# Designed miniproteins, single chains, continued (3): the designs that were tried, part 28

Each design is a single chain, and the fold is of that chain. pLDDT is the mean over its residues in the fold that is shown.

## One batch from the design tools (miniprotein)

Design m8918
Fold by ESMFold2-Fast:
Structure m8918 (fold): chain A 139 residues (1-139)
Amino acid sequence: ASGADVNARDAYGYTPLHRAALAGDLERVRALLAAGADVNAQDVYGWTPLHLAAAAGHLEVVELLLENGADVNPAPIASAPAEVQAQPGTDIYGFTPLHLAALAGHDEIVELLLANGADADAKDVYGRTPLDMDGVRVL
């Protein structure tokens, strides 16, 4: 057994699983989950590894996380660090993994999340649903 804590958090609340999911490192995601990594760990913004994989367009990582019990509709964090909550323009917009996939234009991930029960009517702090963000092209 490795003596390393697979759920260790950095200053942003990132676990090794957050970093592997963001990087699209499928084999590392698999190894971390097998070692007991918390699939639903939240960073300082309330984002889970599923949020980061969905935002980054890593379809196979999204699939693996969902197969290992990732919450497709993560609850908003009740408490971010005070310094993050006190700042105007914090990234706590109520984004779900589905919002991030739709905003990034990752249609196959949008379809996968919806197939796994993602709430298409979930609203961010501006009252926007994930589908309101689909196809947002920067001019």
Scores: mean pLDDT 73

Design m8919
Fold by ESMFold2-Fast:
Structure m8919 (fold): chain A 79 residues (1-79)
Amino acid sequence: MAEIEALRARIAELEKQLQEAGRAGDLQKALELLNEIIGLERELARLLRDVDPEEAALTEAAIRYLEQLKAQVEKELAK
């Protein structure tokens, strides 16, 4: 319970920082934040699988979306 709540709070804080990095055009910072968010989302999905499988499935869908965003940021940085 407390572990899941702590992960959600940390993810929300990092998502706010990601929005700020996006507004600033800081793609390097955005990539760093995306990597950290993806890691925490994977841990959240793992914890949710035994407690709330539907929420775990939604979290895994969010991870797939974040991985696609990461790939786009990496592609833009390679230009």
Scores: mean pLDDT 85

Design m8920
Fold by ESMFold2-Fast:
Structure m8920 (fold): chain A 71 residues (1-71)
Amino acid sequence: MELTEEEKEEYRKKGEEYYAKAKEYEKKGDLEKAIEYYRKAAEYYKKAGDMKKALEAEVEAALLRMQQWLE
């Protein structure tokens, strides 16, 4: 099974979209939603084969989860 370049690009765009949503909620102080959207971004980056961006999104989610427990 092989993803087409078009399918990979669609997954990458979804990852970017969710990553942007995560940053938006982070700016609003909604850490719970920011964590949720960073996780979704990581999921789609993995589907696109972009492990570097997937890890970046997972790290952001982990850092915000730590902050959420301090609220």
Scores: mean pLDDT 82

Design m8921
Fold by ESMFold2-Fast:
Structure m8921 (fold): chain A 59 residues (1-59)
Amino acid sequence: GKLAKALYDYPALTPEDLAIKKGDVLEILREVNDEEVRARSLETGEVGLVPKNFLKELK
């Protein structure tokens, strides 16, 4: 999948959310809608929903 870097800390606000910290590297598994992605944290191995605007895609 595409790799992305967390731009900001994001707490898990719902059970479906992925908690991330600024600088974490994530794999984008699927775009859910224009505002959210399902991602896996490469730091923890956990999977959940993250706002797209909190991520920078890596080339």
Scores: mean pLDDT 83

Design m8922
Fold by ESMFold2-Fast:
Structure m8922 (fold): chain A 107 residues (1-107)
Amino acid sequence: ETGDTPLHEAARDGDVEGVRALIAAGADVNAKDKLGNTPLHYAAAHLPLALLKESEEKAEEAQVEVVRVLLEEGKADVTAKNKFGLTPLDLARMVGREKVAAVLEKY
């Protein structure tokens, strides 16, 4: 319905091993959903609800690692803009994901 790929879903859910497996299988790291969001946008904007129930720190650690894997192993385009003109860094800043924003700022 949203036009998202399995990589978008793994990135949203903080599934680090799923993200690695999909990249290794040749997934399009820069695939865009109906709003122009890439998997990197999903990782930057979302905290996985299942991990957030345990601790916010664990949820944020998982998202930081997903961002690192997408950038370092997937070579994801950090400059990609969605339909609102927002990069993954813009989304991380808007939703207050300070640790994710700090990682994205280095690219």
Scores: mean pLDDT 83

Design m8923
Fold by ESMFold2-Fast:
Structure m8923 (fold): chain A 75 residues (1-75)
Amino acid sequence: ADVNAQDENGETPLHIAAYEGDLERVKELLAAGADVNAVDNLGNTPLHYAGVSGHREVVELLREAGATDEVYPVP
């Protein structure tokens, strides 16, 4: 499967893993060449979804991998 394939919402597997807080899946996708700055149909990045979902470890991992987009404060 294409690691950067977009679904009907424009979301990549990395968007979904970041939203779910699946740290292991995020690591696997980044190692496979996932685009850390991919945008969905709403203009949101994986970093945005990790941030709004409160997944701090995923936020840190994505930023270390080169994510440059804004993230909402963790609640």
Scores: mean pLDDT 78

Design m8924
Fold by ESMFold2-Fast:
Structure m8924 (fold): chain A 87 residues (1-87)
Amino acid sequence: MADANGETPLHKAARAGDLEKVKKLLEEEKADVNAADKNGRTPLHLAAEAGHDEIVDYLVNVYKADVNAKDKNGKTPLDLLESPLVD
């Protein structure tokens, strides 16, 4: 369930690097992997910006999170990765 900023528990777990919580929310609570907060940011955006590579890989490879989702500034999760995209 989203808070006042539109952040779901999955957004918060992804930003915090809590992979076990991410797994429980997706498996037990049927959390929407592509849920967007008030800024258009998905859990994948928050995990990528925070540099939580294991959570990024889990969301993309297991739950097929949308890597092309754009936030309000037109940024995809790949644009927010810790490593610069130069190619």
Scores: mean pLDDT 77

Design m8925
Fold by ESMFold2-Fast:
Structure m8925 (fold): chain A 143 residues (1-143)
Amino acid sequence: MADVNARDRFGETPLHRAAHAGDLEEVRRLLAQGADVNARMGDPETSPGAATPLHLAAHSGHLEVVELLLKNGADVNAKDNRGYTPLHLAAHSGAPLEIVELLLKNGADVNAKNDRGLTPLDLAEMRGDKEIVELLLKNGAER
């Protein structure tokens, strides 16, 4: 495929697919070819709609891909079509603690609210993930 930013039938770019799969070498190759690190998924009927590659990597628990995307200017506070940030998705999925720490270190808004008024802390508490709850509270999350 000639266009590194070409969208498939779901509105996903190659970078979205590589980030979701945890394919670190493909993410690196695509970014080197000028892939839009902040590309938003175009199909509002898919979930998560309007997600960035960082949303998908954080949700899927791919630490090294999250780190590489952030180093290449990924918007740590990007919101999908339901108002979810990458930090919301990491908390919701029970991603490795190191991903939550990395997002917070890169300026993630610990108190961001999605379209339902839920914060990353609310999602971690619903999950019963005590380690993520403690980390979020230590980083200024409000109850």
Scores: mean pLDDT 86

Design m8926
Fold by ESMFold2-Fast:
Structure m8926 (fold): chain A 69 residues (1-69)
Amino acid sequence: AEPAPLTPLQVAILRLLKERGPMTEREIAEQLGVSRSTVRAALDRLVAEGHVVREQPPGSSETLYRLAP
């Protein structure tokens, strides 16, 4: 079994995380000019497929997303 093909938005998110490092959903949405809900759906897919990891920093209410090792 192979993972599903990446959408253009998912590819853009992966590139952004590679170039800028860990980012929040809000920062990704602002940088790409898309809604937070759209970014969240794409991030959920990228995490499920093992391309991205969620991190919750201590003392932060926002989740950070970064490329999987």
Scores: mean pLDDT 78

Design m8927
Fold by ESMFold2-Fast:
Structure m8927 (fold): chain A 97 residues (1-97)
Amino acid sequence: GVTGLHRAARRGDVAYLEKPGLDVNERDDDGNTPLHWAAREGRLEAVETLLKKPGTDPTARDNEGRTPLDLAREAGHEEIVELLEKAIEEYKKNPPA
């Protein structure tokens, strides 16, 4: 289901997203992570906050095979597209241990 974390990302609630101990890769019923919602809704500061959190996977796919990058492109959020492209490249070079 949709959690408080998913709703915070959708609304751009940076203060909530900065809390320690959050499962930042949690998937809702459609396979969306918080990063998918922030990217789709154009929440630039929320995207930046999530990408700074340890263990965030910017390559995660929803149940339709879409990444947060795909959703940002579809919505026309160019600054978020550029940010996610850089984050994905860095993630692929430095995968979590």
Scores: mean pLDDT 83

Design m8928
Fold by ESMFold2-Fast:
Structure m8928 (fold): chain A 80 residues (1-80)
Amino acid sequence: SVEEARELLEEARRLAAEGRYEEALPLYEEALRILEKELGPDHPEVAEALRNLGAVLAALGRNKEAGEYMARAEAILAKL
């Protein structure tokens, strides 16, 4: 549900704020999966999840993946 995704995002943001990026990553990925399914791929909440996921991936040195997620988020926001 969207509520489960929002709870995952809250926990993931907490972990990321603590520098626990490897633990935050799977929570952001699961939240993104739920939000895309429930709200569709172009929703603002999907863009937020993509931006946060990109930031965590960049912190982990996974720069190619980070860039791909950030580009997707920017494309969504450009349509709004």
Scores: mean pLDDT 87

Design m8929
Fold by ESMFold2-Fast:
Structure m8929 (fold): chain A 60 residues (1-60)
Amino acid sequence: MEVLAEALKDFKAKTKEELTFRKGDRLLILEELDEKTWLAKSLTTGLTGLVPKDAVRILS
């Protein structure tokens, strides 16, 4: 499922699998991995990685 989302806060990756982003960045949600984690692509950087669901808001 590909859905547009917006970062609610700054997040710094702790592993190579995680995505670094800033509050207000737009993300494309590619896949739900579990109840806490999305696989997403940053529309700001073009990089793909894991993002915590509580750090982003799904846009309509």
Scores: mean pLDDT 82

Design m8930
Fold by ESMFold2-Fast:
Structure m8930 (fold): chain A 54 residues (1-54)
Amino acid sequence: EYKIEKVTLEEGDTLDNIAEKYGITREELLKQNPYLDPSFLLPGDIIHVKVPLK
């Protein structure tokens, strides 16, 4: 089971930093957001992260 969290990018955030925060890899984060282009990330962009429920 998973919940979907909205993560708003801030200045200086990277996909690596966000993935580490949620305990996943950057590759898995991109897989969860297949329309996300890492070359066009801007502050204020919203990413959805699947977080495991315990």
Scores: mean pLDDT 74

Design m8931
Fold by ESMFold2-Fast:
Structure m8931 (fold): chain A 121 residues (1-121)
Amino acid sequence: SLLDAARSGDLERVRALLAAGADVNAKDENGYTPLHLAAASGHLEIVRLLLEAGRRTGFDVNAASGPSSGSLTPLHLAAAAGHKEIVELLLEAGADPDAKDNEGRTPLDLAREFGHDEIVA
C-alpha cells in the first residue's frame, strides 16, 4: 500500500502507486496518512512526491492522527524526529506551525522536548 511504501522509504513503489491513482489521504488504524509516515521516518523525497501529488488532487497537509495516537500532524512528527529539511518543506506547503496535539503541544514544543535545536533556531 501507499502507507507501507511511505513508511519503508520505497521511493519507486511510491511513484508507481501515485501513478496508479493511490489515495494520498488514506489512513491507517491510528489515523496516520502516507505524509505522516514519510515525515516521521525522514523520507524527504517521498514527502516531496506526496506534497506534489496532494497539490494536484487535494489533501490536508495538517491532517491530525487519531486521538489515541496523539492527534499529531505530519509537522509534529517531522519536528519530534529532528528532520529539519522535511519541517521546512512542510511549512512551505502550508503546514500550521501552531497546530496543537492532544496535550496542547506545537511542533516547535516537540522539537524542544526532543532536543532538536536546529529546528528551534
Scores: mean pLDDT 82

Design m8932
Fold by ESMFold2-Fast:
Formats: sequence, C-alpha cells, structure tokens
Structure m8932 (fold): chain A 151 residues (1-151)
Amino acid sequence: DAQEIRERLLRLYEEKRYLELLRLAAELLRTKSDEELLEILAGVFPVLTRFLEILEEKGIEAAKEYLKKQVERFKKNPSMENLVELGVLAIYLVRLGDYELALEILEVMIEVWGEEYPELVKETLLLSAEVAEERGDFETAEKLREMAEKL
C-alpha cells in the first residue's frame, strides 16, 4: 500500500532517522516505477516530486535545469533535510543513467556535508554504487565506492 509506505517514510523523517529513511528511499527507487514513486514520495521529498512532474510535462532538460537551481539553493542553506533529499535525487539520477549529473550532485554533497555528516554522505555513495552496478556500470560503481572510502 503506497499510503502505508509514505507514512513510514514521513515517520522516519520526523524521527530524524535519516540513514533508515535514505535506505528505504533507495530500495523504493530500485523497485518502483516512476508512477508508483510519485504516489509514494509525494509530500516526502518536494524537490524530487517537482523534478518528476517537470520531467513528465517538459522533458529531461527542463527537469535538470530545475534540479541544478535547487542544488545551488541547498549549497547556500545546508541542512540534514536538504542533504537527505540530494542523496535521494542522486540515487534517482543513477537509476535514470544520468551519471554525469549524479556525480556532480554527489561531489557537492561531499564538499558541503562530508565533514559534518560523513555517514550519510558515505551511505548515499554506496547506495548509488549499488544502483550503478545493477545497471551494469561497474566503472561508475567502483568510482563511487572509492569516493566513499575517503570519508
């Protein structure tokens, strides 16, 4: 039930259980369709939700432009909530096969949050590596694991 999963995500968010939230979001990104993800994640991750809406309405280039603006906004006002949302977005981009933009976001996460929240950044890199490996991109997966080992 999409509503039950959504309520579980919101509870993890409210309880600040960010590692468990990130892991559950990553599992959903690996197993659910874009339609199911919109139903489950609507209201949990507002930037991801808006990205998916723009992707459907205007295509990938408009969605990427929107996302790049949100990344710059998050860099200026870093928070745990913004870190988790960027992590989910990076994993989603790896699922899409947009490794260039995913790596750009992951590098921003290392720069802005890597010293204060190394465990969350490391988990995001490892979950992203797992998705890349499942897509058959072993070179990107290894690069992401090497980045995680430096944290």
Scores: mean pLDDT 87

Design m8933
Fold by ESMFold2-Fast:
Structure m8933 (fold): chain A 124 residues (1-124)
Amino acid sequence: GVSEDLIELLNKHSAKKEIVGAFGNTPLHLAAYKGHLEVVEELLKAGADVNAQDSREGRTPLHLAAQEGHLEVVEVLLKAGADVNAQDNFGNTPLHLAAQSGHLEVVEVLLKAGADVNAQDKFG
């Protein structure tokens, strides 16, 4: 799509890698949400902020990859220093979103990376 063309242009021409979309989404958010592993790896090599939060829900790329069940993207983001316990505007961690979506293998990887099993969202 148009966002994939934009990510490719950013990588090839050293353009602004942290271009913010309509909802505060960086290219890394979009690549993580879509499960585009190779794009995620190239954006991280280019120095993209692995812990950037979107303006819509305060979610990081790790939240989006975990919600969508993109196991290999989750692993790459964690190796790049993603905050495993990052909280969105509702107090949800990546572990909460993976569990809610039924992504058992992602849940296991997040737990091994030090996810807090007792983290509560703002609703309890």
Scores: mean pLDDT 78

Design m8934
Fold by ESMFold2-Fast:
Structure m8934 (fold): chain A 60 residues (1-60)
Amino acid sequence: VEMEVVAVFDYDPTTDDELAIKKGEKLLVTEVVNDDYVKATSLTTGKTGLIPLTLLKPVS
C-alpha cells in the first residue's frame, strides 16, 4: 500500500508542513492528501511532510 518514490528536483519548503528534499532522495508515500500533494517519509532522514506530486517519480 505504501509506494517508494524518488525526488526528481531539489525542493525547499514554502510552508512549515512541507518536507525539504534533494534530487535523488528516496521517499515512502504514506498518504495521498489531494491531487497535488502527498504525505511522505524520507528514507534518508526519516522526516515526514507534504510534498508536491509533480516532484516525485515511482521506483521499484
Scores: mean pLDDT 78

Design m8935
Fold by ESMFold2-Fast:
Structure m8935 (fold): chain A 60 residues (1-60)
Amino acid sequence: SKRYYRAVKDYEAKTEEELTLKKGEVVELLEEVDENWWLVKSLVTGKEGLVPKEYLEELL
């Protein structure tokens, strides 16, 4: 099943592999790449990239 998260604060991408997010933006979890970084897809922009998981909260 698909898992959805919300950005708890703004995140600015530092590399081309990372995704910039605005606070409140909803994303789909695609892959837990490592213990701190997740590959997500923005449901607002449709873009994919890595974000620190600590910037995300699960939608219940």
Scores: mean pLDDT 87

Design m8936
Fold by ESMFold2-Fast:
Structure m8936 (fold): chain A 74 residues (1-74)
Amino acid sequence: ELEKGIDHIAAQIGKEAAGGLVNAAIELGALSEEEAKKAREYLKEKGIKLLSVEKAKELAKELREKGVTLTPVD
């Protein structure tokens, strides 16, 4: 399910952008512990590096401003 979701996003915005979104979700705690583990493993399998917390937050903010819904952090 998570992998299919990432593939769906990648089809719309590209592999690197989808990887960035997943990195942002991991760093902001928007995923459950199991989902975060699977997401990290999937990113490693696809050769996508984890983002720093700063870059992940910046990307999450930009994506939210563009209408992509992420879990509220407040």
Scores: mean pLDDT 58

Design m8937
Fold by ESMFold2-Fast:
Structure m8937 (fold): chain A 60 residues (1-60)
Amino acid sequence: MLARAKYDYEAKDENTLSLKKGDILEILSESKESPAAVLARNLETGEVGLVPKYLLEILS
């Protein structure tokens, strides 16, 4: 599943992804420990980490 970053976001810790508005991400899995976050890969940087769902627009 692909998503687009709606806003710039700076990672708050080593487990989260930094995003730039318009970055395309691949959603790898849903977080079992937080319903508000997903595990994703940023296709622009190749980095993998947790992303808050409210920052993402799902592209299907």
Scores: mean pLDDT 79

Design m8938
Fold by ESMFold2-Fast:
Structure m8938 (fold): chain A 108 residues (1-108)
Amino acid sequence: SGDAAALRERLAAGADVNAKVAAAPGNFGAGSTPLHLAARYGWLEVVRVLLEAGADVNAKDVLGRTPLHLAAEFGHEEIVALLLEAGADPNAKDIFGRTPADLAKERG
């Protein structure tokens, strides 16, 4: 599932980079894009491929969380830096009014 080479091949074949993926273990990621999952699980190379393919860096899942919320919550510092470089909004709020920085504090 973290195979960047297989992802590049699917994107070259016309796969929708912003398609909502329905299922992650434990109902994680309802309404998530591939970028949400890559950011959550620390798949750095997959994040690069998705951003190069035009992934919506500010896409929101069913909880209003962006990929930056998930990267910050799970402490993936290099992915946080890549998402910010790609134009991620550090002030985006989830449905509970929390920013990515708020989730990083709750994790620690």
Scores: mean pLDDT 79

Design m8939
Fold by ESMFold2-Fast:
Structure m8939 (fold): chain A 111 residues (1-111)
Amino acid sequence: TRNEMGFTPLHLAAYYGKLEEVKKLLAEGADVNARSSDPELLVTPLHLAAISPSDNALEIVKVLLENGADVNAQTGAASNNLTPLHIAKGLGDEEIVEVLLENGADTKAKL
């Protein structure tokens, strides 16, 4: 199921830091690599977890990666083909940067 903006419930749970909802949705078979339907964005739940202002952002990033999230997923070209690592580095979130690198994030990916 998607909302009017093309986000799945997993996208929204990841952004708003709803850790238990993220775990529940993944257990119910939510697509961990679902892309938003906006062709400008094409964001995955992992992108939204990386930009989340929530105190649960780090744990949600870990849960998504443990469930097969593509650590090197890129946003749409109109959004500069950003990976989760680009977002975490831009925000200065060193703990999320470290978790992404430990899970195989490509430091040489170009925008």
Scores: mean pLDDT 81

Design m8940
Fold by ESMFold2-Fast:
Structure m8940 (fold): chain A 74 residues (1-74)
Amino acid sequence: GSISVDEYFKELDKDGDGYISAEELKEFLESKGQKLTDEEVEALIKMADKDGDGRLDLAEFKEFLGLESTDTIP
């Protein structure tokens, strides 16, 4: 597949700090038609968050995208 995860990450990282917050992730998921509560978004971050900082870096975001990978979306 095309390597565009880094570009995706930069689009979500509006602050340019190299991390995606729960708010940014929630907006991303809502843009994909997924409506989650703050608690559900926090749970997703905790599953992907390897550093325990409550945010996703690029590596954690790639793992999160892997968790969202189903038969429907490459």
Scores: mean pLDDT 68

Design m8941
Fold by ESMFold2-Fast:
Structure m8941 (fold): chain A 97 residues (1-97)
Amino acid sequence: SRLTMEEARQILADGGDVNVQDEYGNTPLHLAAQLGDLELVKELLAAGADVNAQDLYGNTPLHLAAEVGDQEVIDLLLENGADENAQDLYGRTPADY
């Protein structure tokens, strides 16, 4: 099933693998970025989350933050080494969203 916010928070609380992927390739960081949870994004990055992880469609957390238009999350991801030129399976970069 798809990863939930409760599951993402539990992984962080238990010191589990913050880079776990669900059946769609989503990591906890993808979910936090998509939902605009700035504090969870910050906590996951501090715990070693891969800022450039790709889901099954080639989307990074930065693609999802750009789609939502959450500038604070976008800025935080870029400060932590997010690749602004990463391409999804359709050749779209975060700026194209």
Scores: mean pLDDT 88

Design m8942
Fold by ESMFold2-Fast:
Structure m8942 (fold): chain A 100 residues (1-100)
Amino acid sequence: MDGDLAALRERLAAGLDVNAADEFGNTLLHQEAGAGHLEGVRLLLATPGADVNAADLFGNTPLHLAARAGHEEIVALLLAAGADPDAKDLGGLTPADLAE
C-alpha cells in the first residue's frame, strides 16, 4: 500500500513543516522511506526545503531506513536527491551496511 498520500498532501497544504520531527527525530521522509511509500517520498522530495539527510535520535537518515527495508527504488530516489551514502548511525553503520 502507498500510504495515505491524500492526507500527506492536505497536511503539507495546511502549512505542515516538511522537516517537522516527532519525539524520536523521525520526519515524514523517514516514515515514508522506511514504509516503502514511493509516491510519499516523491512528494516530500519535491517539497522546497526538505532535508533529505535529516537524522533521527539514533543517527538514522531516511536512506538508512530505505536500505534496511530493501526499498531499492526509494534508495535510488533518495541518492538522486542528495542523500549521503556515507552517513553513519550511532552504531557506526552506513546505509550500505544495512542493505539486504
Scores: mean pLDDT 80

Design m8943
Fold by ESMFold2-Fast:
Structure m8943 (fold): chain A 150 residues (1-150)
Amino acid sequence: MAKKVAILYASSTGLTRKLAEEIAKLLRERGYEVTVIDVSTASVSEVIEAVKNADAVVLAAPEIDGGPSSSMVGVLSELSKEPKENFEGKKVAIVSTYYDSDIAAETLEEIAEKLGFKVITRVNINAKEATDESIEKAAKELVETIEKEV
């Protein structure tokens, strides 16, 4: 059976969505079964089911006013109500897109670790300097880490 990856993303300007879609494309090309969820529109039950059934999770969110996306934090708060055994040791990759500060990625890592996830990589993309090439490179590096760890 193919290994399963759940990509949970929040996007304000579309950059984080573009990165999540590139990660999904590369994982599918490598034989993974990928579920992509916009956390701002998805139901809590959809997110819980996707995470529980995944071998690895990608959390992709923009920095907003020096912090992580409220939609992403809200979803992670709902996940905290589930039994910890559902997440303990499950691999997670973090993707942050930022304009002024990259602290949002550190906050997401702390929240994920408190939920019982094992953070395997963290990618920070400066939105001011993002190009199609830099997005593709970041997605490729993240996918290569998932392949080694999962």
Scores: mean pLDDT 83

Design m8944
Fold by ESMFold2-Fast:
Structure m8944 (fold): chain A 95 residues (1-95)
Amino acid sequence: MEELKKRLLEAAKNGDLEEIKKILEELKESDVDVNEVINAQDENGETPLHLAAKNGHKEVVEFLLRHGADPNIKDNEGKTPLDLAKENGHEEIVK
């Protein structure tokens, strides 16, 4: 489970939608609660949704939201994924 969380965070940061799809398929086959992994927070309190939004990966953001990612989780600085998208010039994700 920890390795799947790490893989998802890395894939979201890199915009690797195919790897994200593969991870979610592995979770379904393993009877793991997708919500435990899809909303996993890293050392900075950032979720996969924070990392994808911060880096402008709109298709990844949309995919994660469709699969239960919570857009209201705040990182260690009190910022939502939407706040990070705006701060990094990716306002198109929030429209």
Scores: mean pLDDT 82

Design m8945
Fold by ESMFold2-Fast:
Structure m8945 (fold): chain A 90 residues (1-90)
Amino acid sequence: DPGPGSGEISLEANRRLGEWIRRLREERGLSQRELAERAGLSQSTVSRIESGERIPSDEELARIAEALGVSLETLRKKLDEIREELIKER
């Protein structure tokens, strides 16, 4: 039973993941443009991912992870932790 509101949880989780990416980027002294250049993405794509307006693809997540010096596994684990927190906050 998938329960009600799974789509809302996904949107909120993506928003919190985007904020976490923004914090890592700022900690590393990178602008959105510099992160985009390192990840091979447009600055608008990075901005939309950080704001939660865009759900990143697996390829985009992998490129962002590499650009930030973290593993894709670390990003996926953080997303899972965010989802668990959101379920408990209900």
Scores: mean pLDDT 77

Design m8946
Fold by ESMFold2-Fast:
Structure m8946 (fold): chain A 64 residues (1-64)
Amino acid sequence: SLEELFKKFDKDGDGTLSPAELAALLRSLGIEPDASFGELFRRFDTDGDGTLDFEEFKALVSSL
């Protein structure tokens, strides 16, 4: 499930994913982050804190 993937790559256990953690998650799914990855991340980072919570992560994955 998406919740299991999120928790697996949330190394800090704080309920958020950094860009590096999200990139590692996408690679585990066979998706290599390209030049647009940073723009996509910023688009779904609605809080502007530089991390994605679970709801923002679900929205990003649904856009792929």
Scores: mean pLDDT 77

Design m8947
Fold by ESMFold2-Fast:
Order: sequence, then structure tokens, then C-alpha cells
Structure m8947 (fold): chain A 78 residues (1-78)
Amino acid sequence: SEEKIKELLGEAQKHIEEAVKYLEEGDYEKAREHMEKAMKIVDEIIEILRKEGKEEQAEILEKIKKETEAWFEEKLAA
């Protein structure tokens, strides 16, 4: 469902925004919690896209997910 994907994207975006906020505040535990929640939602969107045969869109989103996770881990390690 396009409506479900839109809703899930909105939820993932809110969790990413919260993760960045907590990262800036130095609350690394809360930052990790919100980033993990966002990435779980992104995984659900990827599964929906693959079930609908939208493999190219799913692969693009998976790449964005991996790049986002790598960026976040680098920020935590610094």
C-alpha cells in the first residue's frame, strides 16, 4: 500500500530526527535507540517494496540504509 509506505517513511524520518537531536545533545544511548527504531521501519518498507516487485527501489533504499548506519556509527566512534 502506498499509504502504508508513506506512513512508515514519516515514522522513520521522525526517529532519525530524534536520533540526530540526541546525538547533538551527547545522549548516545537515546540516539542509538531512535536510530535502531528508524532502521527497523526502513527494513519493513524494503520488504514491502520487494513483495510488490519493486526490486530497484528496494535496492536503492537498502543502500541508503547501509550508508546512514555507517555514517551514524562513525559519529558515535568519534
Scores: mean pLDDT 87

Design m8948
Fold by ESMFold2-Fast:
Structure m8948 (fold): chain A 79 residues (1-79)
Amino acid sequence: MNTLTEEQIAEFKQMFSEADLDGDGTISTKELGTLMRSLTGKQPTEAELQDMINEADADGDGTIDFEEFLTMLSRMTAT
């Protein structure tokens, strides 16, 4: 169940697109850090960002797509 509103999803999509310089629908750890800082006012540590990416990306290539990003935000809200 998604705890985010449609308006929040639209805003997150815009911010995700701004962080995704290539427009391919994936972001790196550094881009995720910028997004999280914009959303929460707090920059996660590199270790926290790497943990977030590792939970979403089984291949360990250091990127996540938009749906994984929304899933992570939903988990953070639930915590």
Scores: mean pLDDT 69

Design m8949
Fold by ESMFold2-Fast:
Structure m8949 (fold): chain A 75 residues (1-75)
Amino acid sequence: MPPLSRLEQLVLQALALYGPVSASELAEILGVSQATVSRHLRRLEALGLVERRQSGRTTLYSVNMEALAKYIAEV
């Protein structure tokens, strides 16, 4: 399995510390564009490392700690 990019690792770390948070809040925390964060969140969700939940008008993201632990053990 290919390793996670540095930015993807930072996204997972930020979600573990501050989540659940929106893509907009993650962009502000990491100092990158919301479009950049949203691309990486889609990849991480496809890998099962991030979960997406709708809360009213806002989409919130959280890390799947079990999946992350398994991914780290394989890489």
Scores: mean pLDDT 79

